Designed miniproteins, single chains, continued (3). Designs and how they scored, part 114

Each design is a single chain, and the fold is of that chain. pLDDT is the mean over its residues in the fold that is shown.

## One batch from the design tools (miniprotein)

Design m11969
Fold by ESMFold2-Fast:
Structure m11969 (fold): chain A 76 residues (1-76)
Amino acid sequence: KEKLLKEALEEIRKAKEAILKEAPPEVAKRMVEVLERAEKEIKKAVEEAENEEEAKKKIREILQKTVAEIAEIYKA
C-alpha cells in the first residue's frame, strides 16, 4: 500500500518538474495546481482504502481524471 502511494507521488513529482521546465508559466501554473489536487486526492484515497487493490483502483481513477483535466487546460 505504501509502495503504491510512493510510486504515484513520484510520478506526479516528475510530471510537475517536466511541466515547470517546458510549459509557459501561466499554463504550467494551472497544470501544477491540477497535479497538486491529484496528489492530495491520492493520499486521501490510499489512507481510506481497505486493501491494496482498492488503493490501485482509486489511484487509477484519480490519475485518469487528472490527465483529462491537464489535456483540457492544454487545449484551452
Scores: mean pLDDT 78

Design m11970
Fold by ESMFold2-Fast:
Structure m11970 (fold): chain A 62 residues (1-62)
Amino acid sequence: MRFSERVVLTDVELAPGVTVLELEVVESKDVVISPEEARRRRDEGLEEVRRRNGVRGLQDLR
């Protein structure tokens, strides 16, 4: 897969459900999305969760 081309959505919602959907709709344009978009959504979610968890972890350890 190339970076300059749109790739199949496999990151943003690579959840067990979406994984199966993607496999069936791999050739469908609906599941085609750039890694930038997929990664961005994931990064935002991960940062949010990590931030809340990190802050709480630090407080709890103290």
Scores: mean pLDDT 47

Design m11971
Fold by ESMFold2-Fast:
Structure m11971 (fold): chain A 78 residues (1-78)
Amino acid sequence: MEKIEEKKKKAEELRRQGIRLGAEGGLYYMHASALEIEGKSSGEDLSDEIEEYRRKGDELDARGEELEKEAEALLKEA
């Protein structure tokens, strides 16, 4: 069983990692948006590439949310 101070430190580490993963997910969504603009400008069908980047963004966001929930649970016990 972890001491209160150890739980707080672990929660802070998990929260920082969750924020970092969310930021990375945001970059994938921005990339997908850039591909949408490129496809419209060139007339090229980039739909598969856009969907792939969005799925990667969703994966990172989901992992980030899990870490933030774990951090909140630890803080509630502290």
Scores: mean pLDDT 81

Design m11972
Fold by ESMFold2-Fast:
Structure m11972 (fold): chain A 62 residues (1-62)
Amino acid sequence: MEELREEAKKIVDELLKKNPNITPEEAVQAVLKYLADKGIEVTPEELRELIEFVREYVEKKK
């Protein structure tokens, strides 16, 4: 879980550097695509927690 949060932060930080106007929803979609592309399996509960974390992280950075 902690490793996924750290990877999500890196992805969001990179996205914000490329487009500071990125929405929380766009950041969530990018993180979900990353997990799918890497074949990383998460439970529905972990997925929900990760989505909320990404949304809050983007809001805090704006």
Scores: mean pLDDT 78

Design m11973
Fold by ESMFold2-Fast:
Structure m11973 (fold): chain A 90 residues (1-90)
Amino acid sequence: KKEEVIKEVKELLEVARENLEKAIEAEKAGDDLTAEIWRAMALISLSVAKLIAEKAGLKELAERLDEAARLASEDLEAAIEKVEEILEEL
């Protein structure tokens, strides 16, 4: 069961990373609305991943996912680095 949970969290983190990358590209293009949409989608993916981790009793992972979500609201590049760090350790 834990292996299935880790797989689902990984898939959600990959989606979050892609959406954060899209948000950065939109910001570079001066498209603030599109950037905020991609940021919001990344936050949704991170929130779902955190819920899955919490329900599975993976407290440390859930806390790290919460930190990634906080960073996504403030610093897209730092959020990507955090997501990549979590993915490497999973």
Scores: mean pLDDT 88

Design m11974
Fold by ESMFold2-Fast:
Structure m11974 (fold): chain A 70 residues (1-70)
Amino acid sequence: GPLSDAQIAQIRAIVARATTMPQHIIDQIRRFLADPSDISIGVTQMAIAVDRITGDDSPERRQIMAIMAQ
């Protein structure tokens, strides 16, 4: 389902301080969070991008996935 404003704010804070995530992935996540018309599709694509790029051991991946599971 669509993310709440609180979930969006938490994810934005994580990507703003991310040190292991490439800039183009940060930009992609920010675009998905900024576009309300595509938010449900964007959330799914963002989850795939986080899983694929940051890897299983990434603290940012674990934090974002935990927020999305709320």
Scores: mean pLDDT 65

Design m11975
Fold by ESMFold2-Fast:
Structure m11975 (fold): chain A 81 residues (1-81)
Amino acid sequence: MELAELYQKYYKKASKLASELREQGKSVEEIIEELKKTFPSLSDLDVNNSLALGKTMGEDTALGHASDLAAIAETGAISEK
């Protein structure tokens, strides 16, 4: 729950930053690197939490966190609708 709240907070900030980086013509890899640089807590939580959740909660939860970062990088931003 606490990790999900922290992720939710950074998710919206990361989405906005990714959109700006995409507008600047950054590549997917460059966007991911800038997101990890700007939100180091997010990158640590995503990697370590996804691995831990994969062992305990199952693949769906671990993939969810990893997919969110990948989707932000690929689309430049995730629009919540």
Scores: mean pLDDT 54

Design m11976
Fold by ESMFold2-Fast:
Structure m11976 (fold): chain A 67 residues (1-67)
Amino acid sequence: FLELIEILKDENASAEEIAEALNKVPLEYVEYFLGLISEEKLEKDWEEIYKLLSPEKQEILKKYLKS
């Protein structure tokens, strides 16, 4: 969890690094962290990250990329 937050706050983190960190997070916490990201309005290449996520996590992220 701490490593995911650090990577998400790092402007030099690649889409691959962010996706790898998110893929290590249990599903029950993914919505929580994506909710925090949405609230903080972090500027990331979410389309590239989405492509690298597991199918279950892709569905969760897609919900947060909506409007």
Scores: mean pLDDT 71

Design m11977
Fold by ESMFold2-Fast:
Structure m11977 (fold): chain A 79 residues (1-79)
Amino acid sequence: FGLPEELVAEARRIAAEIGASEGTLYAALRRLSALPAPTLADVKPVLLEEDITEGVNRLRAAVLKEPDTYVAALEAAVA
C-alpha cells in the first residue's frame, strides 16, 4: 500500500487488539494510503470505522436482500 512501516505495524497491533478481520485491516490500510499525509493518530479511527462499517453492511445486506434470514444473520454477526 506504500505506507510507512510504522503505520502498518500500528494498524496490525490495533487490529489484533480490537479483533478486526484481515479484510477490515486491508480496507483500513487502503484508506490510510489514500490520505495525503497519514499519521499514527489516523490509524485507530480509520480501523474502528472500517470494523463498524463491515459489521453494519453485513447486517444491512442480510435484512434488505432476505428478511427471513435476519435471525440467522444476527446469530452469525454475534458469533
Scores: mean pLDDT 74

Design m11978
Fold by ESMFold2-Fast:
Structure m11978 (fold): chain A 63 residues (1-63)
Amino acid sequence: RPIASLEEWLAYVEEHGLFAARLIISNLDIPEEEKQRFLEEIDADPSRLREVLERAHALQLAA
């Protein structure tokens, strides 16, 4: 399946909660070190969730 848009990820997280963001990041085709960094950022400051997903989405598109 083509990579879902950032808007689709944000809508999914809004509907299903914070665990959905963790699930999205964990299933990305990106390096494990980057996944761990994004998960740590969300755990440290959940208010930055949008910024973290934007960066994760950009990295996934570059892969």
Scores: mean pLDDT 77

Design m11979
Fold by ESMFold2-Fast:
Structure m11979 (fold): chain A 87 residues (1-87)
Amino acid sequence: DLEKVQKVIDEIIAEKQPEADKAHAELEALLKAGKITPEQAEQRRRDIVAKLTEEMLDELEKRLPDNEVAREVVEKTREQLKRQLAE
């Protein structure tokens, strides 16, 4: 059931959004303090997004183990999750 898979994805995104917001806020604080360069900040943003995306996909597998619909959605969802977290 695609609708059920999408609901679980939305719940996982909602659960990870505060962690993403905190990580980005801490990164912005380091940049404002002159502890990192803008180029280093951009690389760290990409690393944060990649890490959170993998954690969310692991959580999806835990909540929907052996679900063929979830497996088919994972590849399409990976890029969506990266884009949503990068903002």
Scores: mean pLDDT 75

Design m11980
Fold by ESMFold2-Fast:
Structure m11980 (fold): chain A 60 residues (1-60)
Amino acid sequence: HMENQAALDEDIALGEEGAKRVAETGPDGLAEFQRWFGERYGAEDAAARATLIASGKAIA
């Protein structure tokens, strides 16, 4: 059914790991998460994800 299930599972795992890093590093952690995510998935997706996390709409 979903050919990209592995990619979705990776995105969820990355979100959880990113949330942990933000919590442990504080405000600087969000900027580092955005950079790391951008290197992996692209700057546009990283910016969108960081915005959702900062606004509390994404659980990361």
Scores: mean pLDDT 63

Design m11981
Fold by ESMFold2-Fast:
Structure m11981 (fold): chain A 78 residues (1-78)
Amino acid sequence: GLEERAVEAVREKARELGLSEEAIEAGVEAVRAAYAGDDDKAHAYGQKLIELAGEENTLKLHEAALKAVREYVAELAA
């Protein structure tokens, strides 16, 4: 589903950017928490990701996740 596409996009982009496994897992957990509706947990993991990877890389991961979700929704509509 959408969560799995977003998670995979975060993992792929984070590895492309050379981020640590700790940063990759922080990004993945933020996405999972957001899809579960746990905004506090999503925010906490997002802040951890910023601390580990910086704001620019965090934004790139967010953009990759949004792009993957948009492409998946387009596939479902076709």
Scores: mean pLDDT 86

Design m11982
Fold by ESMFold2-Fast:
Structure m11982 (fold): chain A 82 residues (1-82)
Amino acid sequence: SEMHEKLLELYERAKEEVDRTGTSLEAGVLLGVGDIYYGLGVMLNDPELVVKAIELYIEALRVAGQDDVAKKLEEELKKLLE
């Protein structure tokens, strides 16, 4: 429960960073797939799908040239999965 809540919070933060920076077409595809994983993860109460959504948003930030932000979010995700 607590881990699932923290994953949802991390997804929201990753989404906020993407919304702030804008997207390329390639990043947009990753975000679309990420949104599908997030929707399924919430609907099925499956934290693994939420993790995949976060990973796709982090990759979208890297594709958009936001490497420092992407690395910070990836480190936070790794801490949650310890």
Scores: mean pLDDT 82

Design m11983
Fold by ESMFold2-Fast:
Structure m11983 (fold): chain A 83 residues (1-83)
Amino acid sequence: SLEKLRQAEEELRKLEEEWREVAEQSPDREELLATLEQMRKALDAAKKQYSDDLDLQTRIVNLVRDVLRRRVEEVRKQMQAQQ
């Protein structure tokens, strides 16, 4: 469904912004920003490859979203534990 894909993309965009905010406060800023860029490029390539399959695109976006969400939480917890 196009609606489900749009919702997944919007949630992913919010997590990408949150990742950038966390990266700016991290000593690993350069590595975290490079990781985000690589993930985005991989996602865009996958969406292009599967451009005729909206369900697969939605699944891929949701997987990337879940990975980013967990990683943001892990980085935040590590930064808090370091303090």
Scores: mean pLDDT 81

Design m11984
Fold by ESMFold2-Fast:
Structure m11984 (fold): chain A 79 residues (1-79)
Amino acid sequence: DSRALIEEAIANTSQEELDAIEARLDASMAQLKAENKMTPQQEILYDMQKQAIEAIRNKDIDTLLELEEKFRKLVEELE
């Protein structure tokens, strides 16, 4: 059950770890933008990842489940 796994992950993730993940994500996106390698798919993925980080901070499991489904669909479109 994806819900149970997400609940466990939220319980075991610190704010410091989330800050580190967000900083790396922001740095990676800044580099892609500076190199003019930013694609629409990467922009969508970045927005989804930022929403996921915020949802984890707020323990918003329903938003995380919605983002998981959107991510699965996006990955299928890239294959």
Scores: mean pLDDT 77

Design m11985
Fold by ESMFold2-Fast:
Structure m11985 (fold): chain A 89 residues (1-89)
Amino acid sequence: MTPEVIRASADALEAAAPALLAELRAAAETPVPASRRAALISAGGIHVAAAEFVADEARKAGDDETAARAEEVAAALREAIARVKEAAE
C-alpha cells in the first residue's frame, strides 16, 4: 500500500474501533442471542485482521507510529473478543 493509504486505513480503523469495542464489551457482560454474539465475534475478527495487515504494511514502510496505532486497535479488539468467547456459557 502507499503511505497515504496506510495512514488513511489506520485512521479509519481507529475511528470505527470504539463502537465495536463497546458492543463487544457489552456482549461479554450481559446475555445476548448466540447469533448476535457470533456476528460481533466475526465483525471483530475482520477488524483485527485489517488492523494487523495495516500494522504490518506500516512497519514495512518504516512508519512505526502508524504500525503501533494499528497494533493497539488489534490488541484491544482481540481482548474484547476473547472476553465475549469466555462469557459464552
Scores: mean pLDDT 84

Design m11986
Fold by ESMFold2-Fast:
Structure m11986 (fold): chain A 109 residues (1-109)
Amino acid sequence: DPELLLLKFLSGLPLSDEELEQLAELLGVPVSTVRTAHRIISQVRIGQPLVLTPEQRRAVETVLRAVLRYLETQPVVDPLLLRLLRRNARLLGLEDLVEEVDALEERRA
């Protein structure tokens, strides 16, 4: 279930290796990039202060942008997915991605 997989990922919940591979295939992103992004989102969820390397920041941005692009192709989007995506983007300082998520939310409302 792609929606459940995305909800687990964006919520920073534990994902199995198989689930991470399925998410990588769904988003068209390398599994190593998805693993890096998932670790970052999981740390954000538990409130750990995070200093990201440029490589780590690119990885999480790549995956969150890929999630947005996937959601744009869907005829119906769970508002919770958009809310979680916006929250992660905001907490990571990805202001342009927050604006793109808000624009999609407005178009789908």
Scores: mean pLDDT 84

Design m11987
Fold by ESMFold2-Fast:
Structure m11987 (fold): chain A 81 residues (1-81)
Amino acid sequence: MSPRERALEILDRLIGLVESVPSPTITKEEFVRLATEKLKGEISEVEAESIFDNFDLGGEGVIKKEHLLAELRRTRETVAR
């Protein structure tokens, strides 16, 4: 699998994961836990933290679910080009 194809697969899985969160917000700890549990073998704890930190520009440790989904979808569109 190419790096681009792997990135798209991971992004699609992360989007589905975030969509499944019933809360209007997601914390860094919740995101890392869910990503490592649901994407076991595909993503490390450090990689999950880095992804969250890229979208948490204020360093608050919490992101609005709708904002995170929008950013993940934009990233996917960029990678898919």
Scores: mean pLDDT 78

Design m11988
Fold by ESMFold2-Fast:
Structure m11988 (fold): chain A 90 residues (1-90)
Amino acid sequence: STSIAKKINNLANSFQNNEDNLELLQIAEQLKKLSDFLLEGKLEEAQSTYNSIKPSLEALAEELKEKGGEGLAEKLEKLLLKVEQFLKQN
């Protein structure tokens, strides 16, 4: 879905703004790849990319909650649920 891909890209841009955090930059790059695969309809590549980054994204969401980044953590968790549901339906 174009809507899901745009939300993923927006999240990636949010992480990209943290230039001094290499882990967030790497996650941002992988999220952009996921967004591109979803836009291109490459669902197998999208699923593979999602499975690869999911553990890092879940760990990041937990860390953000502990550091007072609850709003970003909530957006991330909702987006992960939407991506997972979309990939399971296709």
Scores: mean pLDDT 78

Design m11989
Fold by ESMFold2-Fast:
Structure m11989 (fold): chain A 109 residues (1-109)
Amino acid sequence: LEALIEALRAAVEAVRANSPDLPAAMEAAARALVAYLSEVDPEFLEKSRSLESLKDEEVRLKAEAIADGLALLAGEEAAEVLELLGEQLEKLGLTGLGKYLRERAEELR
């Protein structure tokens, strides 16, 4: 959890600073989230690869809790962080969760 929070803080600061390191910071945050989920909820991590899995209420509620937690940590940068993190998660094969985070980013704009 601490590693995930540190990676997210670095990603948020990179967004605020318009840092050239933003892509690397966002990739690090996505990998930290995957590592965290692998430890605490590996079944959800596997289900997060598929949009169809989000039709399951339990899976959707977990994705919602993750998006809400990420938005709370990112504060004013929540829309940008969710969009960019979602994009990185799709690149890591977590298509369902990644697209869900990007949808939540649009709702915050």
Scores: mean pLDDT 83

Design m11990
Fold by ESMFold2-Fast:
Structure m11990 (fold): chain A 62 residues (1-62)
Amino acid sequence: GAASALNGGVAYGFAGRAELAAAVMERGGISPEAARAVADAAQKGDAEATSRAGKEAYREAG
């Protein structure tokens, strides 16, 4: 579900795999815009921004 997709996407984002992070999140039901925001924040190493973007993405996905 969306939670598993977000967890996997965040991990790939922090590993510097932003394109793969976004793709994993999108396939898990996260919108492309929200997935990109989470992937970008994680790739920058910003844990607080990643948490905020992830919470919003999860809320939108249900």
Scores: mean pLDDT 81

Design m11991
Fold by ESMFold2-Fast:
Order: C-alpha cells, then sequence, then structure tokens
Structure m11991 (fold): chain A 65 residues (1-65)
C-alpha cells in the first residue's frame, strides 16, 4: 500500500504489520498515530498482533493505549 510505504516515522516491522491489515486509510492513519505515540509499549504491540489475526478490533487495540 502506497500510504504505508510513504511513512518515514515507522520501522519495517511496523509497516509490515500495517500492510497485512484490511483497513481503510482513515483507520490506518488512526493506528499509525497511536503506534508512534506508543512505540515500545508491549501491550499495544500485542494488541496490534491480535488485530492482524482478527482477534481484536482497531478500536480495542487503541483502548490499550
Amino acid sequence: QAYINSLTDLDDTEKTQLSYFKLNEAQLKQLVEALKKNKGNPQFAAALSQVRFGKKTVEEALAVT
């Protein structure tokens, strides 16, 4: 996805996680902002993994922050 690839504030792992999500651009922007603010937060990282595997919603992952 061109939007994810254009982000300079994310590392390759974060971009890879986002690229596997079936999210629209608005949801991706919200998640990217939360990810930048919670970089190195293990609970947020775990929540992102759960969203990727369909175990949590984006809203539930954002609530962890």
Scores: mean pLDDT 68

Design m11992
Fold by ESMFold2-Fast:
Structure m11992 (fold): chain A 94 residues (1-94)
Amino acid sequence: DALREAELLAAETLLAALEGKLDEAEALERLKRAAILGAGLPEAEAEREARAALASLKANVPKLKAKLAADAELQAKYDAHIEELRARIAELKA
């Protein structure tokens, strides 16, 4: 299922970004493939969308981390969301 593979690629890229394990070259290829599989985009348009998504992750993850450092309740919600994301990735791999 192309949509399932697209969701898996996007979810794994998001998890890597949130855990501080993001490889930009790998992330770009995964996001490009996700755009092709999920939205049926031509490769050039998929690359443009992937670069925009990667730029958004690079800008927003540090902002999120700063908020988490100031708010223990937000940190607990974030930890729960990370576990939900890991569970979804495991489900998509099954």
Scores: mean pLDDT 84

Design m11993
Fold by ESMFold2-Fast:
Structure m11993 (fold): chain A 58 residues (1-58)
Amino acid sequence: DKKTTDKLLEWLKKKSPKVAKRIEKMKKTESDQQISNAITAAVIRIIGRELDGIPLPK
């Protein structure tokens, strides 16, 4: 749902501004479905890192 996707993007902007900026740029060229998929993948990766308790370098 677009509302849920927008909420997740706002959360990503706080947790990983660089990733959020990249997804915002995708909004200009990609479909809503592709953007939703990108947001979901980014959220899963960030949660995985937090569960491991080990920040990865850039």
Scores: mean pLDDT 73

Design m11994
Fold by ESMFold2-Fast:
Structure m11994 (fold): chain A 65 residues (1-65)
Amino acid sequence: MKEEFERRIAELRQWLRDHPEEVDAKIEKLIKDKKYDEAIALVSRQGLVEGLSLDELQKRIKEKL
């Protein structure tokens, strides 16, 4: 299960590089559809690149909710 999640993140990273404008539109749509989990997953990747742990990102997201 965790490996599948890691694979999804890797695929999302590659997708974002190829389709930055489409991804921005997708995030906006996910937020409007109240699919915060999917939107958060895309935003969390940026934090992971900067060296933030997943737990730290989860805490910050929880504060916004």
Scores: mean pLDDT 64

Design m11995
Fold by ESMFold2-Fast:
Structure m11995 (fold): chain A 81 residues (1-81)
Amino acid sequence: EEIDKLIEEAKKAFENGDYEKALQLVRKALGLAIEKYGPDSPEVARALELLAEIYKKMGKEDFAEGVQAVAERLRARVEGA
C-alpha cells in the first residue's frame, strides 16, 4: 500500500537523521491517509504519531507536543479507548 510505503520510507529517513525528508514523506502519507480513509482513521493517527517524533528530534518540542496530543486523541477514538 502506498501509505504504508511512505511511512516506511519516512521512518528510514528519520532513523538516518534526514528529518526534512522524513517530514516531507510523512506529510504526503498523512494527506493520502485523509483522502483514502478520512481524517478519523488509524492510518492518520499513525502518520501523526511519526510526525510528532520527527518534530521532537528536530528540536520543535512545542509542535511535537501539539501533534502528539492530536494523535493520542485520534488513536483513542479509532481504537475505542
Scores: mean pLDDT 82

Design m11996
Fold by ESMFold2-Fast:
Structure m11996 (fold): chain A 63 residues (1-63)
Amino acid sequence: MVEEAAKEAYELGKKLGEEAEKIADELVRQFMNELLAAGASLEEAVAAAKRIADALREGIKEA
């Protein structure tokens, strides 16, 4: 689920810290590609990637 992935991304961001901000973009791209490969529409993949990116950045900022 997108929300489940977002929670994992948030926790990952917290653990990796601010240094991981550069890695966050790559993880978001990977999640988007995985969703597309799983049959999600482009719109759904982009929306999910944005949600995951927001969660990652929130986690990183709290680290």
Scores: mean pLDDT 72

Design m11997
Fold by ESMFold2-Fast:
Structure m11997 (fold): chain A 87 residues (1-87)
Amino acid sequence: SPLEELLRRALELLQRLERGEVSLEEAIAAMKEFIAEMRRLGFPEHVIATLEAVLAEAEAETDPARARALLSTGFLGLAYELQEAVR
């Protein structure tokens, strides 16, 4: 399932981000790709808007620790939405 594969990739990236194994730039790029794919899969506009808002905050954040926390929150929310869509 495309949704199960996206969920797996999102959870793996979240773990790598929390372990400091992913740069902020890589995490931001990955989150943009996940949002684009979720939009193509027809996720509700309110879900996409919420994820885009978190991404925008993370991109504007100058403190790396706070940026990582924002991205972790974003990936958790993204994973939750994917999990709800999987059957």
Scores: mean pLDDT 86

Design m11998
Fold by ESMFold2-Fast:
Structure m11998 (fold): chain A 87 residues (1-87)
Amino acid sequence: SMEEIEALLKRLLVEVLELADARKVPQEEVDALLGQFSALSALIHDPSASKEEQLAAARAVRDAIERALGPDPRLEALFDELERLIA
C-alpha cells in the first residue's frame, strides 16, 4: 500500500542519514543522496509513473547509496522490501 511505501521511505531516509553521519560522509555527498530520495519520493507519488519506472528509480537510488556509504545489510533489507511493495 502507499502508506507502507511512505513509512518505508521515511525509515530508509532516517537509516541513510544516521549511517552517513556515523561514517562521516561529506555534506555535499549527503545533499546528493537527499536529492536522490526527493526524486524517488516524487516519482512514487506520481500517478502517471509506471511500476517499472518506480522500480528502476528505487534500484538507482539503492546503487547510489551503496556506492556512497558502502554495503549495509539493514539498508539492503529495507530496499528489498521497498522493491517488493512497489512491484
Scores: mean pLDDT 86

Design m11999
Fold by ESMFold2-Fast:
Structure m11999 (fold): chain A 80 residues (1-80)
Amino acid sequence: ATLSDVLTAAGLPQDKINRFLKALQQYRLDHPDAGSTSEENIAIFIQQQLDDGVSPETALRGAAIMLDLPQDTIQEIMAD
């Protein structure tokens, strides 16, 4: 997926990428009426952060916060 490619190219560990993508999929299942931000839009957001000199870890955390993911979910993604 495009989002996975951006995260991999940024140097994030594959386990963190997998946790983020899983959390995003679960979020969409839990919030079917909220509308979903496309993976393409999330990829664009992360790429823009990286282009602005933001670290990959900070960009990933920012994306999770912008999606209003639960705090426990964000902690799980950013762990290890």
Scores: mean pLDDT 76

Design m12000
Fold by ESMFold2-Fast:
Structure m12000 (fold): chain A 100 residues (1-100)
Amino acid sequence: SKEETLARKKAKIDEVKQSIIDRINKVTSKEELQALIDSLINSIKEDMKTADEEYQKKLQELINKLKEARSLPLEEGKQVLIDIVNEYAELQKERAEKEI
C-alpha cells in the first residue's frame, strides 16, 4: 500500500539519519569531520539528480551550509552538521510524501 511504502521510506530515512549522527558524535578530529561533510555533500548531489526545482534549491542550501561547516571549530562544526543532517532527513521525508 502507499501508506506502508511511505512508512518504510520514513523509517529508513530516520535509521540513516541516526547512523550519521552516531558517526558525527564519534568524530575526534577536524579531518574526520571534513571527510564526513564531503561524503554528505556527495550524497545530497546524487539526490539532486532526481529532485524537482524546489527540492534542488533546498538541497543546494544544505550543500552551502555544509561547505560553511567545514571552516568551523570541531565542536561547533559537529553541532551544525547534526542540525543539517536533521534538516536533510525532514526534506527527504517531505519529498517521499509528495512522491506517494
Scores: mean pLDDT 88

